# Designed miniproteins, single chains, continued (2), part 37

Each design is a single chain, and the fold is of that chain. pLDDT is the mean over its residues in the fold that is shown.

## One batch from the design tools (miniprotein)

Design m5256
Fold by ESMFold2-Fast:
Structure m5256 (fold): chain A 105 residues (1-105)
Amino acid sequence: SAEAVARVQQIMARAKRQLEQAKTVEEMLSIMEQLHEEVGELMETLSPEDQRKVLDVVSEQVQEMAKLANSKIKDPMEAVKFNMHLVGLISDLLIKVNRAEKQSS
């Protein structure tokens, strides 16, 4: 639904603003942990169709978040840690969508 898309867009926009203001990698990782939790909670309330729409929005916006973080993180190992959190988020959401779609068929 348009409401589910609007909600995830608000969550993602807030996380991006927090990342822009973050001064340490530890702060960036904490923001990613909170984002993962909030999106996960939203997914549990949604139909399989709306879960797919949320995954699509998150997947698109994750690329912008990666660019922002990589511009701020100077240590290559710290950049890898941050990118692993992005991969973890997308992987978790993809698993949730696939499970929901199998239950609805």
Scores: mean pLDDT 84

Design m5257
Fold by ESMFold2-Fast:
Structure m5257 (fold): chain A 84 residues (1-84)
Amino acid sequence: SHTEEMVKALKEATAELEAALKRLEASEKPSLEELIDASVALIKGAVMLTVNRDTEDPEVQKALEELQKAADALSAAINEAVAA
């Protein structure tokens, strides 16, 4: 179904954000390039959240909640890395 495809796409987006977070956290002093890569991943996640924000499908809503948590975590990590 279209819902199954959307949930899969959102889960893949969440995995990409989680991978970006792990990569950023693994660096003792993130480079400008690492910060840019993490920021690009965050922007892609933000677009997916925005496009799907008005969904009434409970399965898509759950996938969006997971994506939002990953985006919040990555955003916090980028802010900490820039402040350091």
Scores: mean pLDDT 83

Design m5258
Fold by ESMFold2-Fast:
Structure m5258 (fold): chain A 75 residues (1-75)
Amino acid sequence: TEEQIARIKEAFTLADADKSGYLDKPEFITALQILGYEVPSDEELKALLQEADADKSGLIDFPEFLALMSRRMAA
């Protein structure tokens, strides 16, 4: 669990190229690839972004990313 959190944090940090504290769609795809996931389709990306509740801003912060990835890794 702690190792999973550390890995998710590392992927987020590496994908957040401008150090904004948020991931846009391309950075989110990069974070997924760093974690060893396949590049999702546009429909799959939309579903993942909806689960992360990022639609209003179009950006994913670290707590949203952590919650989403923890759920995916547990499934």
Scores: mean pLDDT 70

Design m5259
Fold by ESMFold2-Fast:
Structure m5259 (fold): chain A 74 residues (1-74)
Amino acid sequence: DVAERQRRALEEQIRTLREALEALEQGDVERAKELLAEATGDDSVKDWSPEEVRERAEAALAHAETLLAQLEAS
């Protein structure tokens, strides 16, 4: 089931992105970068500022949540 597999992947990505934002709130920028790189597959995250990491994580989370909502509406 493609929909079930995609739902699980989106739920995992959402979880990882939320953990990245939690790490930023705690001031753990290195942990946030690791989690964001894992969720996005983008190694350039290691060179970003904390502000860039937050903005990217928020954008990625919003996108993943939108995709999950669309999948559930189908």
Scores: mean pLDDT 82

Design m5260
Fold by ESMFold2-Fast:
Structure m5260 (fold): chain A 64 residues (1-64)
Amino acid sequence: GPAARAEAVRDRILANVRRNRATLLSLPESVLEALVRRAADDAERYGGVDPEELRAEIRAILAE
């Protein structure tokens, strides 16, 4: 259902962020912020994921 799709989209994005963490952290902060915002907005539009919650989760991974 829609909730399962949202969870799958969120999990895929978070897994991608974890795999590419070192590369993402090497980017200028303005570029990183733009990528995070775009990923969250796309996940909301196409997957029904909460964009603010997803951005917070991405930032938590990057802060590890």
Scores: mean pLDDT 86

Design m5261
Fold by ESMFold2-Fast:
Structure m5261 (fold): chain A 70 residues (1-70)
Amino acid sequence: SDAERDAAVRAAGDDVVAELTAEGVRPEIAREAGRRIGDLLRRAIDGEIDDEQLREGVRAIIDEARRRSA
């Protein structure tokens, strides 16, 4: 269902925010990264991107967040 999908996307985003914040990434940067990863996950679920594109996109977002907060 859309509600279950939205809940899963929010949970994944929240987990990313918590992990990045624990690493010392500034909260506003961590939240932006979580939102961007949520958007990528939604696109993957909708079949707009494949698993490789999702994996590459997630890595790029996390690496960028870490660099911006350094």
Scores: mean pLDDT 84

Design m5262
Fold by ESMFold2-Fast:
Structure m5262 (fold): chain A 68 residues (1-68)
Amino acid sequence: SAMQEELAEKLLEEFRERLEAARSPGEILDLIVELHERMKEANIPEEIKKKMAEEVDELMAERLRRLA
């Protein structure tokens, strides 16, 4: 639903903001775990999660490269 899409986008935006403050691979992993837990608690459909997964992977990879 549109409401679940809006919630997923909000969670992704919050993840992006917090990711910029992360200073270690461990902090990044903690943020990813937290994002997945929040998505599960919010009952985000698998179809929406799949759309978000590619963006999350790209953001994570970029941040990890900057910390290396």
Scores: mean pLDDT 82

Design m5263
Fold by ESMFold2-Fast:
Structure m5263 (fold): chain A 91 residues (1-91)
Amino acid sequence: SEIEELRREAERHKAEAIRYAEELGVGEEVRELLEQAMADLENAEKYLAEAAKKIALAAAEKGPVADEAAENALASLIEMNAALKKILELQ
């Protein structure tokens, strides 16, 4: 199923975003928000935006050493959002 493939893609990007967020010290907060996005697709953009804010704040507190992890985490959120939007279009 195309929906099942997109859900696996979203889960992969979710795992990557969480991994980078863990490097920033906000892994659990980001995990909780991304799990909410997977459970509530209609409001997924809200949860992803909140996760992005937590990543950006953590990166700002750590300084330039966090830039790569933050950039990678945010890129993973963009990819996750794209997959979740496609699932909504197919439902």
Scores: mean pLDDT 90

Design m5264
Fold by ESMFold2-Fast:
Structure m5264 (fold): chain A 68 residues (1-68)
Amino acid sequence: SEEEVLAEARALLAEFERRLAAARTPEEQDQLVVEFAKRMRPLLEQLSEEQAEEIEREALRLWNRAVA
């Protein structure tokens, strides 16, 4: 269901946040972004436009906070 996919996407964002906080080098951060983009893509394709946009905004916010 979309609800289950949304929960999986949010769990992936929480994992991304934790792993990004633990990353010590720009190379580690770049590798995480590539990994999570690939893992998130099939989930976003299963979500409505509104839900996908929300998840994308949350991901961008976490990234900007971590690398600022």
Scores: mean pLDDT 82

Design m5265
Fold by ESMFold2-Fast:
Structure m5265 (fold): chain A 82 residues (1-82)
Amino acid sequence: DPGIEELKKEIEKKVEELKKVAEDPSVPLEEKVKLGEEVLEWLEEKLKLAEKVAVEPLLEYIKKAIEEVKKILEETVEKEKK
């Protein structure tokens, strides 16, 4: 499934980029949160499309990516409170 594999690679790349930004102390919290929210919105749009075509492996992969991005955002905000 070339289209599924390509989307999975794009998801992995976006999550990896967010992780690097989240771990960068030179990036303001506002920019980290904004990037995380943009990635979440993009993933939610992809999830809605995948649900319409009923591609089970892609649905599970996107749901996992959404949970990972949410965790990154929560940890990033929590570090600011300390």
Scores: mean pLDDT 80

Design m5266
Fold by ESMFold2-Fast:
Structure m5266 (fold): chain A 118 residues (1-118)
Amino acid sequence: MSYEEIVKALEVAAEHIEALVEAGRYEEALNASISLLRFLGEAIPELKEYLNEVVAEVERLLAEGDYVGAARVLIETYKKLKEYVEKNIKDEEIKKRFIEILDRLIELLEKIREALEE
């Protein structure tokens, strides 16, 4: 899969996650974020092992009812994905769009985390 195709898929996923967050459907938004990490692991083979380990950890936290912990792990993972993109994507336009969408996903996850903190 090309990085352009990945960015387009991320843009669609971010719109879906934003709609879930705006509706207060935080568990579904977290699950959509996990599905996005699974997609990225398949689309970027060098990240597959790392992202599979993150997905397992986030699913464990959700099973335990630790939605805040799940959101925090996802936020840190998307921040690490930004570092990967900065180092590995050479096309400046694709890099910029990828970073912008990752920043949007981080912002949405921060909104979930803040809403779930009692």
Scores: mean pLDDT 88

Design m5267
Fold by ESMFold2-Fast:
Structure m5267 (fold): chain A 81 residues (1-81)
Amino acid sequence: TSAELLEEARRLFREGQEAHERGDFERAIELGVEAVVKALQAYGVTDPELLERAKEAIRNLDEELAEEVLKEARPAVEAAA
């Protein structure tokens, strides 16, 4: 369910923050990527292409790509809110 996906996203985000505090930045980034993907899925974003672009934006800290993904996800997020 969406609630289970949000709970998983929160867990992954917490684990990522802990990895960051240990100086394991690679693990922190991957956990952050998973957390955002689970959160987007919880809000009804199921397009595999959009999810892959979201992963890419976070891994590369690509601000422009992140803005494009957010713009495309907007209808699904608004429908789920």
Scores: mean pLDDT 72

Design m5268
Fold by ESMFold2-Fast:
Parts: structure tokens; sequence; C-alpha cells
Structure m5268 (fold): chain A 94 residues (1-94)
């Protein structure tokens, strides 16, 4: 059912967001230790912006629960946001 698909999508997104949050905390802690407060703030802003965007997209998934085509489109967008954020955090850490 669409509800079962959405529940799995929500669980996957929650796990991935938790992973991004943990990665961001390590990066923020490292920059803070180095007294690079500008880069620490940049990593925090990236995390905050990403979390807000994922919440918005997850809300849109629920609003479109009867539209499997739209759910799949939003799922792909969520996965893209997650991947781009991981890449940007990796670039900041390098």
Amino acid sequence: SNEEYVKKLEAEADKQVTHIWLLAQVIIAQFTHEKNLEKAAEAQKLLDDTVRKIIELMKAVRQNIKDMEKIKELHAEIQNVIKETQNKLDELAS
C-alpha cells in the first residue's frame, strides 16, 4: 500500500538524517577545536538547512499519500538532498 511505502521511506529518511546529523557534529566539533568558528557555523547552517528541507519534503509526501507517482518523485528529491548534503559535509571536512 502507499502507507506501507511511505512508512519505509520515513524510516529510511530518519536513519539517513541521523547519520548526517552525527557526521555534522563530528565536523563542527573538529572546526571548533581548531578555533575555525566560521567553518563550524557553515557546517551548522548546512545541517539546519538540510533538516528544514527534509521536513518540508516529508510533509509533502504525507500530503500526497494517494499519489504514488508524486511520492516516488519526492522520495528521489529527499535522496538527492541527503546525497548533496553528505558531499558538501565531506568537502568541508577536506
Scores: mean pLDDT 91

Design m5269
Fold by ESMFold2-Fast:
Structure m5269 (fold): chain A 55 residues (1-55)
Amino acid sequence: SKEQKIAELKKKIDETEKLGERGARVASADPATAQAVRDLTQKEIDKLKKEAEKI
């Protein structure tokens, strides 16, 4: 169903955010790498949000 698909995407967004935050923390000794991790995480979240909007 639509509701089930939206719930799955929301769960994936939450998981992506948590992994991105962890990755940025591990990379925190190099600000450029930490920023790249944050940027990639945000792009993936934005992509998932747009997919949810299409439903």
Scores: mean pLDDT 82

Design m5270
Fold by ESMFold2-Fast:
Formats: sequence, C-alpha cells, structure tokens
Structure m5270 (fold): chain A 87 residues (1-87)
Amino acid sequence: ARDAILDKLVADTEARVEALLEEAEESDDKIGLLEEALGLLDAAIAFVRHALEKAPEVSEALREALARLEALRARVEAELERAKAEE
C-alpha cells in the first residue's frame, strides 16, 4: 500500500509536469505553465522527503523516485530561466 501510493504520486506528478512542459512550448504563457510545473514538483518532493524522514528504512525505490523528481525539477527550472532570459 505505501509503495503503491508513493509510486502513483510520483507517476501522476511526472505525467502532469511533462504535459505542462509540452503545453508551454505552444503557449503564450510559457512562464506561467513552467511555474505551475515547479509548484507541482516542489509539493511532490516535499511529500517524498517527509516520507523518508518518517521512515528512513524505506526502500531504494523511494530514494530513486526522489532523484527522478529532483532531476525533472532541475530541467523545468532551466527551462524557466531560459524563458525569463528571452523576455
């Protein structure tokens, strides 16, 4: 149950962020969509970090999920900085 809930949260967050990144390429509000994506990632990262703090013996899968979310956040942050530099 614990792994299933965390796996779903991570998968749902990754899917929604990828959809926002794709929408941002076609949108006139690219900065707004990228900021929304960062907000979703910050919330998911906070949840996973809290789960790790409460259960430090949690599996490698949770740490791998955190690494994926942090990598995706870095990618979105780079896109946002690039978009801001264009204006």
Scores: mean pLDDT 78

Design m5271
Fold by ESMFold2-Fast:
Structure m5271 (fold): chain A 68 residues (1-68)
Amino acid sequence: GKGKKLAEEVLKTSKDEAEQVGAYSAIEALENASKEDAIKAFEEALKNTTDPDKQKAGKVALEILKSE
């Protein structure tokens, strides 16, 4: 879907490892869970993360998941 295409584009064009981790994590989540369950899991992960790179990855993942 639209989110998976966005994730693939990020993996091809981004040179930022945190953004790539976010895109990859969103793809894996969509293959193993519903969109709703994946969004909930990443929102909970973001609440427990203070690391800027992990926050960036989580925000990228949520944007991709919400676009699906």
Scores: mean pLDDT 81

Design m5272
Fold by ESMFold2-Fast:
Structure m5272 (fold): chain A 64 residues (1-64)
Amino acid sequence: SGEELLRQTEERLRAARSRDELVQVVRESLDQIEKISKSQEEFDELVDRLHLLVSEVSERRLRE
């Protein structure tokens, strides 16, 4: 489920047309991670992976 959430989040981040949309996607993803996480460790892992995805998408946009 966490893997599926991150995959969907990556697609949404790529589709974001503005900084505001990107922030909204990140916010919604953090909310979903909090809801599905069963431990602090799982939460931390998913949040770290979300931050990595945001970084990767941002780098790709600069590169295009």
Scores: mean pLDDT 79

Design m5273
Fold by ESMFold2-Fast:
Structure m5273 (fold): chain A 87 residues (1-87)
Amino acid sequence: MNENLELAQKLIKEAEKLLKQGKYKKAAEVAKRALMYALKSIEDPQLMIKLIGRLLRGIGLMLDGKYKEAAEVFIEAAREAIEELKK
């Protein structure tokens, strides 16, 4: 199985734990890394473009200090990437 996929799954779980603890800034950073690892495993150009759009949206939220929303966007996008890679 793809090592980047395993790392993405582990980082999503850690980000969700941090989000539950109210550690929103750290959750967003970890969730962003999860999405970046998932993106390295995607070969479908249309899915890649869609997920890059979500990555940029999450980064914009982080720049605005909206770390909880950024973490949620990154987790959702990373999960979408992982589900497509399991097909």
Scores: mean pLDDT 84

Design m5274
Fold by ESMFold2-Fast:
Structure m5274 (fold): chain A 84 residues (1-84)
Amino acid sequence: ASADIPVKAVNSDVTGTVTASTVDNVGSATATLVKDGKEYKAVLEMVDGKLVLKSTDTGEIYRVVGMTLDENGNPVILLEKLES
């Protein structure tokens, strides 16, 4: 199974989508981030016990800081851009 979950940075103009999937009972997630109309690939990693999205194109790191709901009640993952 797979699901696409929107993401939004709280401290920058970055948005995107996380695609969560399950293969052989192992969960995995990839992401596409959008900044200034340009798409960047990202991977979900666990760093120091925190979930982060790391851009494979820029090396920028976004920490998962929470979730909210959009106007239709659908989940949105909140991200915080970390300083390099």
Scores: mean pLDDT 74

Design m5275
Fold by ESMFold2-Fast:
Order: structure tokens, then C-alpha cells, then sequence
Structure m5275 (fold): chain A 72 residues (1-72)
């Protein structure tokens, strides 16, 4: 149902917000780091950003489905 799809979108948006907060925390740690530790933090930040992008694509797909169902 549209209600179930909207609930799933809200849950995914909450997950994205949590990941973005983790990215912000890692970026603060990276700013205080040097050498190898800084490189490792940059890798983790990039991986989390990829996860956010992937989840956003799922949200966009679900929103498009909701819009199509509401147009009928």
C-alpha cells in the first residue's frame, strides 16, 4: 500500500540522517588526525558516503512508485 511505502521511506530517511551524523563525526576526527590514521578515516568517510548515496537511490525509487500509484 501507499501507507506502507511511505513508512519505509521514513525509516530509510532516518537511517540516512544517522549515517550523515556518523560522517560528520568521522570528518571531525579526520581534521584532528595525521598520517595513516587520517587516510583510514578518509576511506571510512567515503564508504559511508557511498552507503548514503545507495540508500537515497532506494528512497527516490520508492517515492517515484508512490507518485505513480497516486496518479492512478
Amino acid sequence: SVAELRARIEQLRADIAALEQEIADLERQRAQSTGEEKIQLEIKINLYKIAVSGEQMVVDSLEAKVKALEAE
Scores: mean pLDDT 88

Design m5276
Fold by ESMFold2-Fast:
Structure m5276 (fold): chain A 64 residues (1-64)
Amino acid sequence: SAAAVARARALLRRVALTREEAERLAGLIDNPAVTELLLRLASPRRDRGGSTEPLAAVAAEIRA
């Protein structure tokens, strides 16, 4: 939904996501709009050490 996409965008501003993390997160959420957003914002090998939150918690926040 649009709300889930908005929440994902807000969270990804705080959490740096690699492509691998984005793919795992997409699998947890299973939402095509969020998957597209994750692929756009994820950068392979660019923000390697930026994430401080577990992916399961991020997925739960986006789904809420």
Scores: mean pLDDT 66

Design m5277
Fold by ESMFold2-Fast:
Structure m5277 (fold): chain A 64 residues (1-64)
Amino acid sequence: SAPSPVLDDEAIAAVRDFVLSSPAATLEEKRALARTIVETFNVGPGVSAADREESARRLEAALL
């Protein structure tokens, strides 16, 4: 079956951990980077703009 178009909790945690491991970035820059990563890499077959926005929203919440 096709993978979920919205990032799973495990994928969100992995991106979060990657972003948080970037020590030179401010929290605001880390949140922007996380959103860019989701928008860039959550673009597989069947992924819509709404799915990317939902994934970005979940990741931004995880960085709070």
Scores: mean pLDDT 68

Design m5278
Fold by ESMFold2-Fast:
Structure m5278 (fold): chain A 64 residues (1-64)
Amino acid sequence: EEIPEEVRERIREALLDPETASLSVRELAEKLGVPQSTVTRFLEELSLEEPELLKEIQKVLEEL
């Protein structure tokens, strides 16, 4: 896979954290030290492979 597993895990953790989940893709990429395209690609893969995780992220944002 084009995105290293450690990077994927850090993005996933940031999206599940209420403080970082509210950040834009650009701000989240800057905070994690990865390209914005990497974050966007991970979100696209997540929507295809783990749609349930995306629903959980949306639920966290709704609770804010």
Scores: mean pLDDT 70

Design m5279
Fold by ESMFold2-Fast:
Structure m5279 (fold): chain A 82 residues (1-82)
Amino acid sequence: DLVEEFIKNLLKEAEEYLKETGKEELSREELKEVIKRAAKKSGFELSDESIESMVDTIFEDLGKERVSLEELKEFLDKVLNS
């Protein structure tokens, strides 16, 4: 399933980014970059509009403009099981 593979790669890219930078949370621009990398690793391209839509949905659900790895995992787990 392309969606499941994308979500798996998204979580891996987020974890790698946070470990590399020493940060605990992703900003909007950092999350956009992580999503873009995850899509590329999953073998497809996402438009800038699609990436922005995904980021907007995540931050609207969380009620804030930063996301931790745990919060991202919880959000994506809800999406995958809805």
Scores: mean pLDDT 82

Design m5280
Fold by ESMFold2-Fast:
Structure m5280 (fold): chain A 82 residues (1-82)
Amino acid sequence: MQLSVEEAVERLIEIQAAWLRSQGASDEEIAAVVAKTRELVAKEMDKLTREQLIEGLRALANNPALPDDIRARLAALAAELS
């Protein structure tokens, strides 16, 4: 089954939460960041295309500031969405 844009965004949020937890963020801090991200995504979801999401995920997967495991997850998500 082809991954939907909405499902891909949920998986991106999970990757973000995993990265924040690895940096020592509290459950409360992670929940606040996730809630804010969901609110921002909800406002822009109708403008977000599959192609734009794939390009964004590829850009993040190439960001040297992110750990290798997070970049690998982002690259895998981009490949599943392609």
Scores: mean pLDDT 80

Design m5281
Fold by ESMFold2-Fast:
Structure m5281 (fold): chain A 84 residues (1-84)
Amino acid sequence: SKIKAIREKIENGEPITDEEFNYLVSLLFSPSRGKRLKAIDILSALYLKGDERALKALEEYSKKVEDPEEYFMVKFHIVNMKKE
């Protein structure tokens, strides 16, 4: 799975490529709720490993998300990312 391979790279502290990052961002706009939720979690993990692109992607998504649970989930991740 492409998602699993990217997650393993992030967990190992390996940098992800622009193509892999763009793939994760594309999952935020998937019609599949499960893929969107996985993308939010993976992008949050990516930010915690030092990739600041992930915060901007989640902030942009938070402006467009219509599902209230996804909105609150992404806002909690953003608040946690912005601590210090």
Scores: mean pLDDT 81

Design m5282
Fold by ESMFold2-Fast:
Structure m5282 (fold): chain A 56 residues (1-56)
Amino acid sequence: MEAIARALNLLMTGDKTLEEIAREVGYDSLEEFEAALREVTGMTPEELRAQNAAAA
């Protein structure tokens, strides 16, 4: 499974912060992870986090 797809799944479970998810899926910085999420999903990392918090 691709890193970003796995990161989205981890966001859906709501048990990890963005920083923790970034490191678990192979990004060593939040900034790099944020750029990748925005490129793939079209949403900001903060928006994804808010959706996860609201849905969970």
Scores: mean pLDDT 71

Design m5283
Fold by ESMFold2-Fast:
Structure m5283 (fold): chain A 61 residues (1-61)
Amino acid sequence: SDEEIERETERLMLRIMFRLLRQGAPEEDVVARARELAARVHAQPTPEEALRVAREEEKRV
C-alpha cells in the first residue's frame, strides 16, 4: 500500500541520518542533508518515486 511505501521511505531517511551521525558527520551537516533529502522526497509525484529517491541517497552513504 501507499502507506507501507511511505513508512519504508521514512525508515530509510532515518537510517541515512543515523548512519551519518555514527560515521562522525557534524550534526549541522546531517541536518542540512536531511532537509535536502526531505525536500526531494516530498517533491516526488508518487510514493514509489519518493522511495526511489530515498534508496538512491542511502547508496551514497
Scores: mean pLDDT 85

Design m5284
Fold by ESMFold2-Fast:
Structure m5284 (fold): chain A 100 residues (1-100)
Amino acid sequence: MEEEIEKMKEEIIAALPEELKELAQLALDLEYALISGAPREELVALLERIGVPRGEALRATREDLRRRALELREQIALGLAKSEEEREEIRRDVEALRAR
């Protein structure tokens, strides 16, 4: 089951342009950690990897972590978009997820 999720992550990342692969890996790691109920120390380490200062990472709530994951997903999706129509659709989808 954990192997299935890891394989799925690898497949998604392999399909991305090289410049987006690292951001995608971090986004998926953070989202999986949130879903799996990972301990605070693991979430803090992931936030530090995406450039959040240690002091801020230590004070972050689970809601803040969820927002960071969505921000990374938006950045990746916008980087893949080929038209303004696609970018507008991505922004709408992300905003709908943030409203939940």
Scores: mean pLDDT 72

Design m5285
Fold by ESMFold2-Fast:
Structure m5285 (fold): chain A 73 residues (1-73)
Amino acid sequence: SGAAELAKQKAEIEEQRERALKASKTEEQKRTVEINIELLEKTVEAKAKGISLGPEELNKLTEEIRKELEEKE
């Protein structure tokens, strides 16, 4: 089932996020981790829906994530 596979992938991504954040020494490094993890989560969600994201869509999504994180500060 796609839902079970997506849940497993999201759990693995959360573990990666926790490890990367723990290894981060600066606010800039932490921001980079958060952007990369959010992008990865959205990519696996799109794949679960049968959507393939190309380089242009990934760049747009990265810019949107960066802007959202700036608004949370």
Scores: mean pLDDT 80

Design m5286
Fold by ESMFold2-Fast:
Structure m5286 (fold): chain A 85 residues (1-85)
Amino acid sequence: SLNDEITENTKRFTKILLEMQDRGRLTPEQARELAEVAKKIIDLLNKINPERARLYEGFYRKIFEGIGLEFGEEVKKLMMEVFEK
């Protein structure tokens, strides 16, 4: 179901964030995957609950801003470009 796909993608997103926090590093590949997974979650949420999708979009943007502050503007730019496609 769409809800199952959202759950699995949310678990993947969380796993990457936890690995980032634990290791104190984020690869460009991981940064791209975070943005791709977040975009997939938003696209799935838009099919079920567009209002919830809007809230989650704002949440993911704040996470990407925080990552940019810790790991650099280039990482943030990469994630935002992927997320907004």
Scores: mean pLDDT 87

Design m5287
Fold by ESMFold2-Fast:
Structure m5287 (fold): chain A 70 residues (1-70)
Amino acid sequence: DEELEEALKYGLDWKVEDFIKKLGKNEKGELALLGLLIRLKPDVDFHKTLREQGFEEEDIRELVEFKKKL
């Protein structure tokens, strides 16, 4: 967890969309990883960021619900 937090911290130059593209868009693992990102970067308003990037409200809500189950 902390190791991933460090990676995300240094990856601040990256956008959420860049992480999504890298982290297995061919599988639903991207949703799990977005949930992890939201958990590890609480200072960032991911709801706003994902909406700006054009994500559907259902996808954003699923990430929030998934985070709660982690």
Scores: mean pLDDT 54

Design m5288
Fold by ESMFold2-Fast:
Structure m5288 (fold): chain A 62 residues (1-62)
Amino acid sequence: SADELIAELRRLAAESPNPAARVVARAGVHDLEKAREEGASEEELIRAGRRGLAAVRAIGAA
């Protein structure tokens, strides 16, 4: 779910050993929260959250 993806990105923003991964995860949380406030669908939030997690993992935080 979108809430689970936001929670995982928040965890990575707080706990990732890689500072770059923390920055990307925090940006991902901000973008998802903003999109939700602007009326994005659950499907759109899930797609955005999955892209955010993929970006964090590409930095070596997975």
Scores: mean pLDDT 80

Design m5289
Fold by ESMFold2-Fast:
Structure m5289 (fold): chain A 86 residues (1-86)
Amino acid sequence: MEEELLFNVTIAPGKSLVVPGLGLEGYQIRIEVVSGTVDVFVDGEFLKTLAPGESLEFPASDTRNYVFKNTGDTPAVLRITRRRVS
């Protein structure tokens, strides 16, 4: 099944992208790091660091807030996609 591109996001050094809980049944969200490095926080708790080519997937029905913080000294570029799941 082909992923639908939602958007590309550029995060400046020291800035964050918040992906709020969407409540969308039947979809999986994928966040891929195209360039730069980001730390991932879920409801304020550190989960992991993502480097270029790494990704995080979570169900769009997840109600927790995902925060992607650029801890590097260069802009980070994230690619956000979704796909339908059974």
Scores: mean pLDDT 79

Design m5290
Fold by ESMFold2-Fast:
Structure m5290 (fold): chain A 82 residues (1-82)
Amino acid sequence: SIEELIKEGFELEKELMEALINGADPETVERLFDKIAEISEKIFEELKKMTPEERQRALELMNQYRDELKKYIEELKSKKAA
């Protein structure tokens, strides 16, 4: 489902932010970028099949995960400083 794809994308973006903040190898970063791009393409294909109401629901879920990602980034910065 699109909800599962959005959640999977969110988890991959969290992994990417953690990798970047912790100075992970370029190969690890590229792998995560590739996975995020693949999930984004799948989300786009699902959105094309949706009604306006279904797309609005998906957008609201994406916005919720964006807010959670911003919180996660701040937590990662705090943990790295400790």
Scores: mean pLDDT 83

Design m5291
Fold by ESMFold2-Fast:
Structure m5291 (fold): chain A 95 residues (1-95)
Amino acid sequence: SKEGKEILEEGEKEGEKLIAEMEKVTAETKAADPSLTPQADLLLAQGKTVAGGGISAMKAFIDDPEKVKEIYDLMKKELEKKLAELKALLAAAKA
């Protein structure tokens, strides 16, 4: 459906934006404290898995706009949570 495709396009753009921010915070964390590299890389990998899974699920339900919106909201919430965890790790790296 047109509505489902519009939500998917928004989800792809927001997912790319959040992953780019996570990649930036991951790089800053590794630069500040290299000993945190495994933790930072794991959080980034988890974020990429959430984004990939969310986009794939939205595509699978593309003709159900309500379901696409539900998946988008859950994906965004989980990515924002992972970004917050990475930002907390960066704060610890700088301490």
Scores: mean pLDDT 91

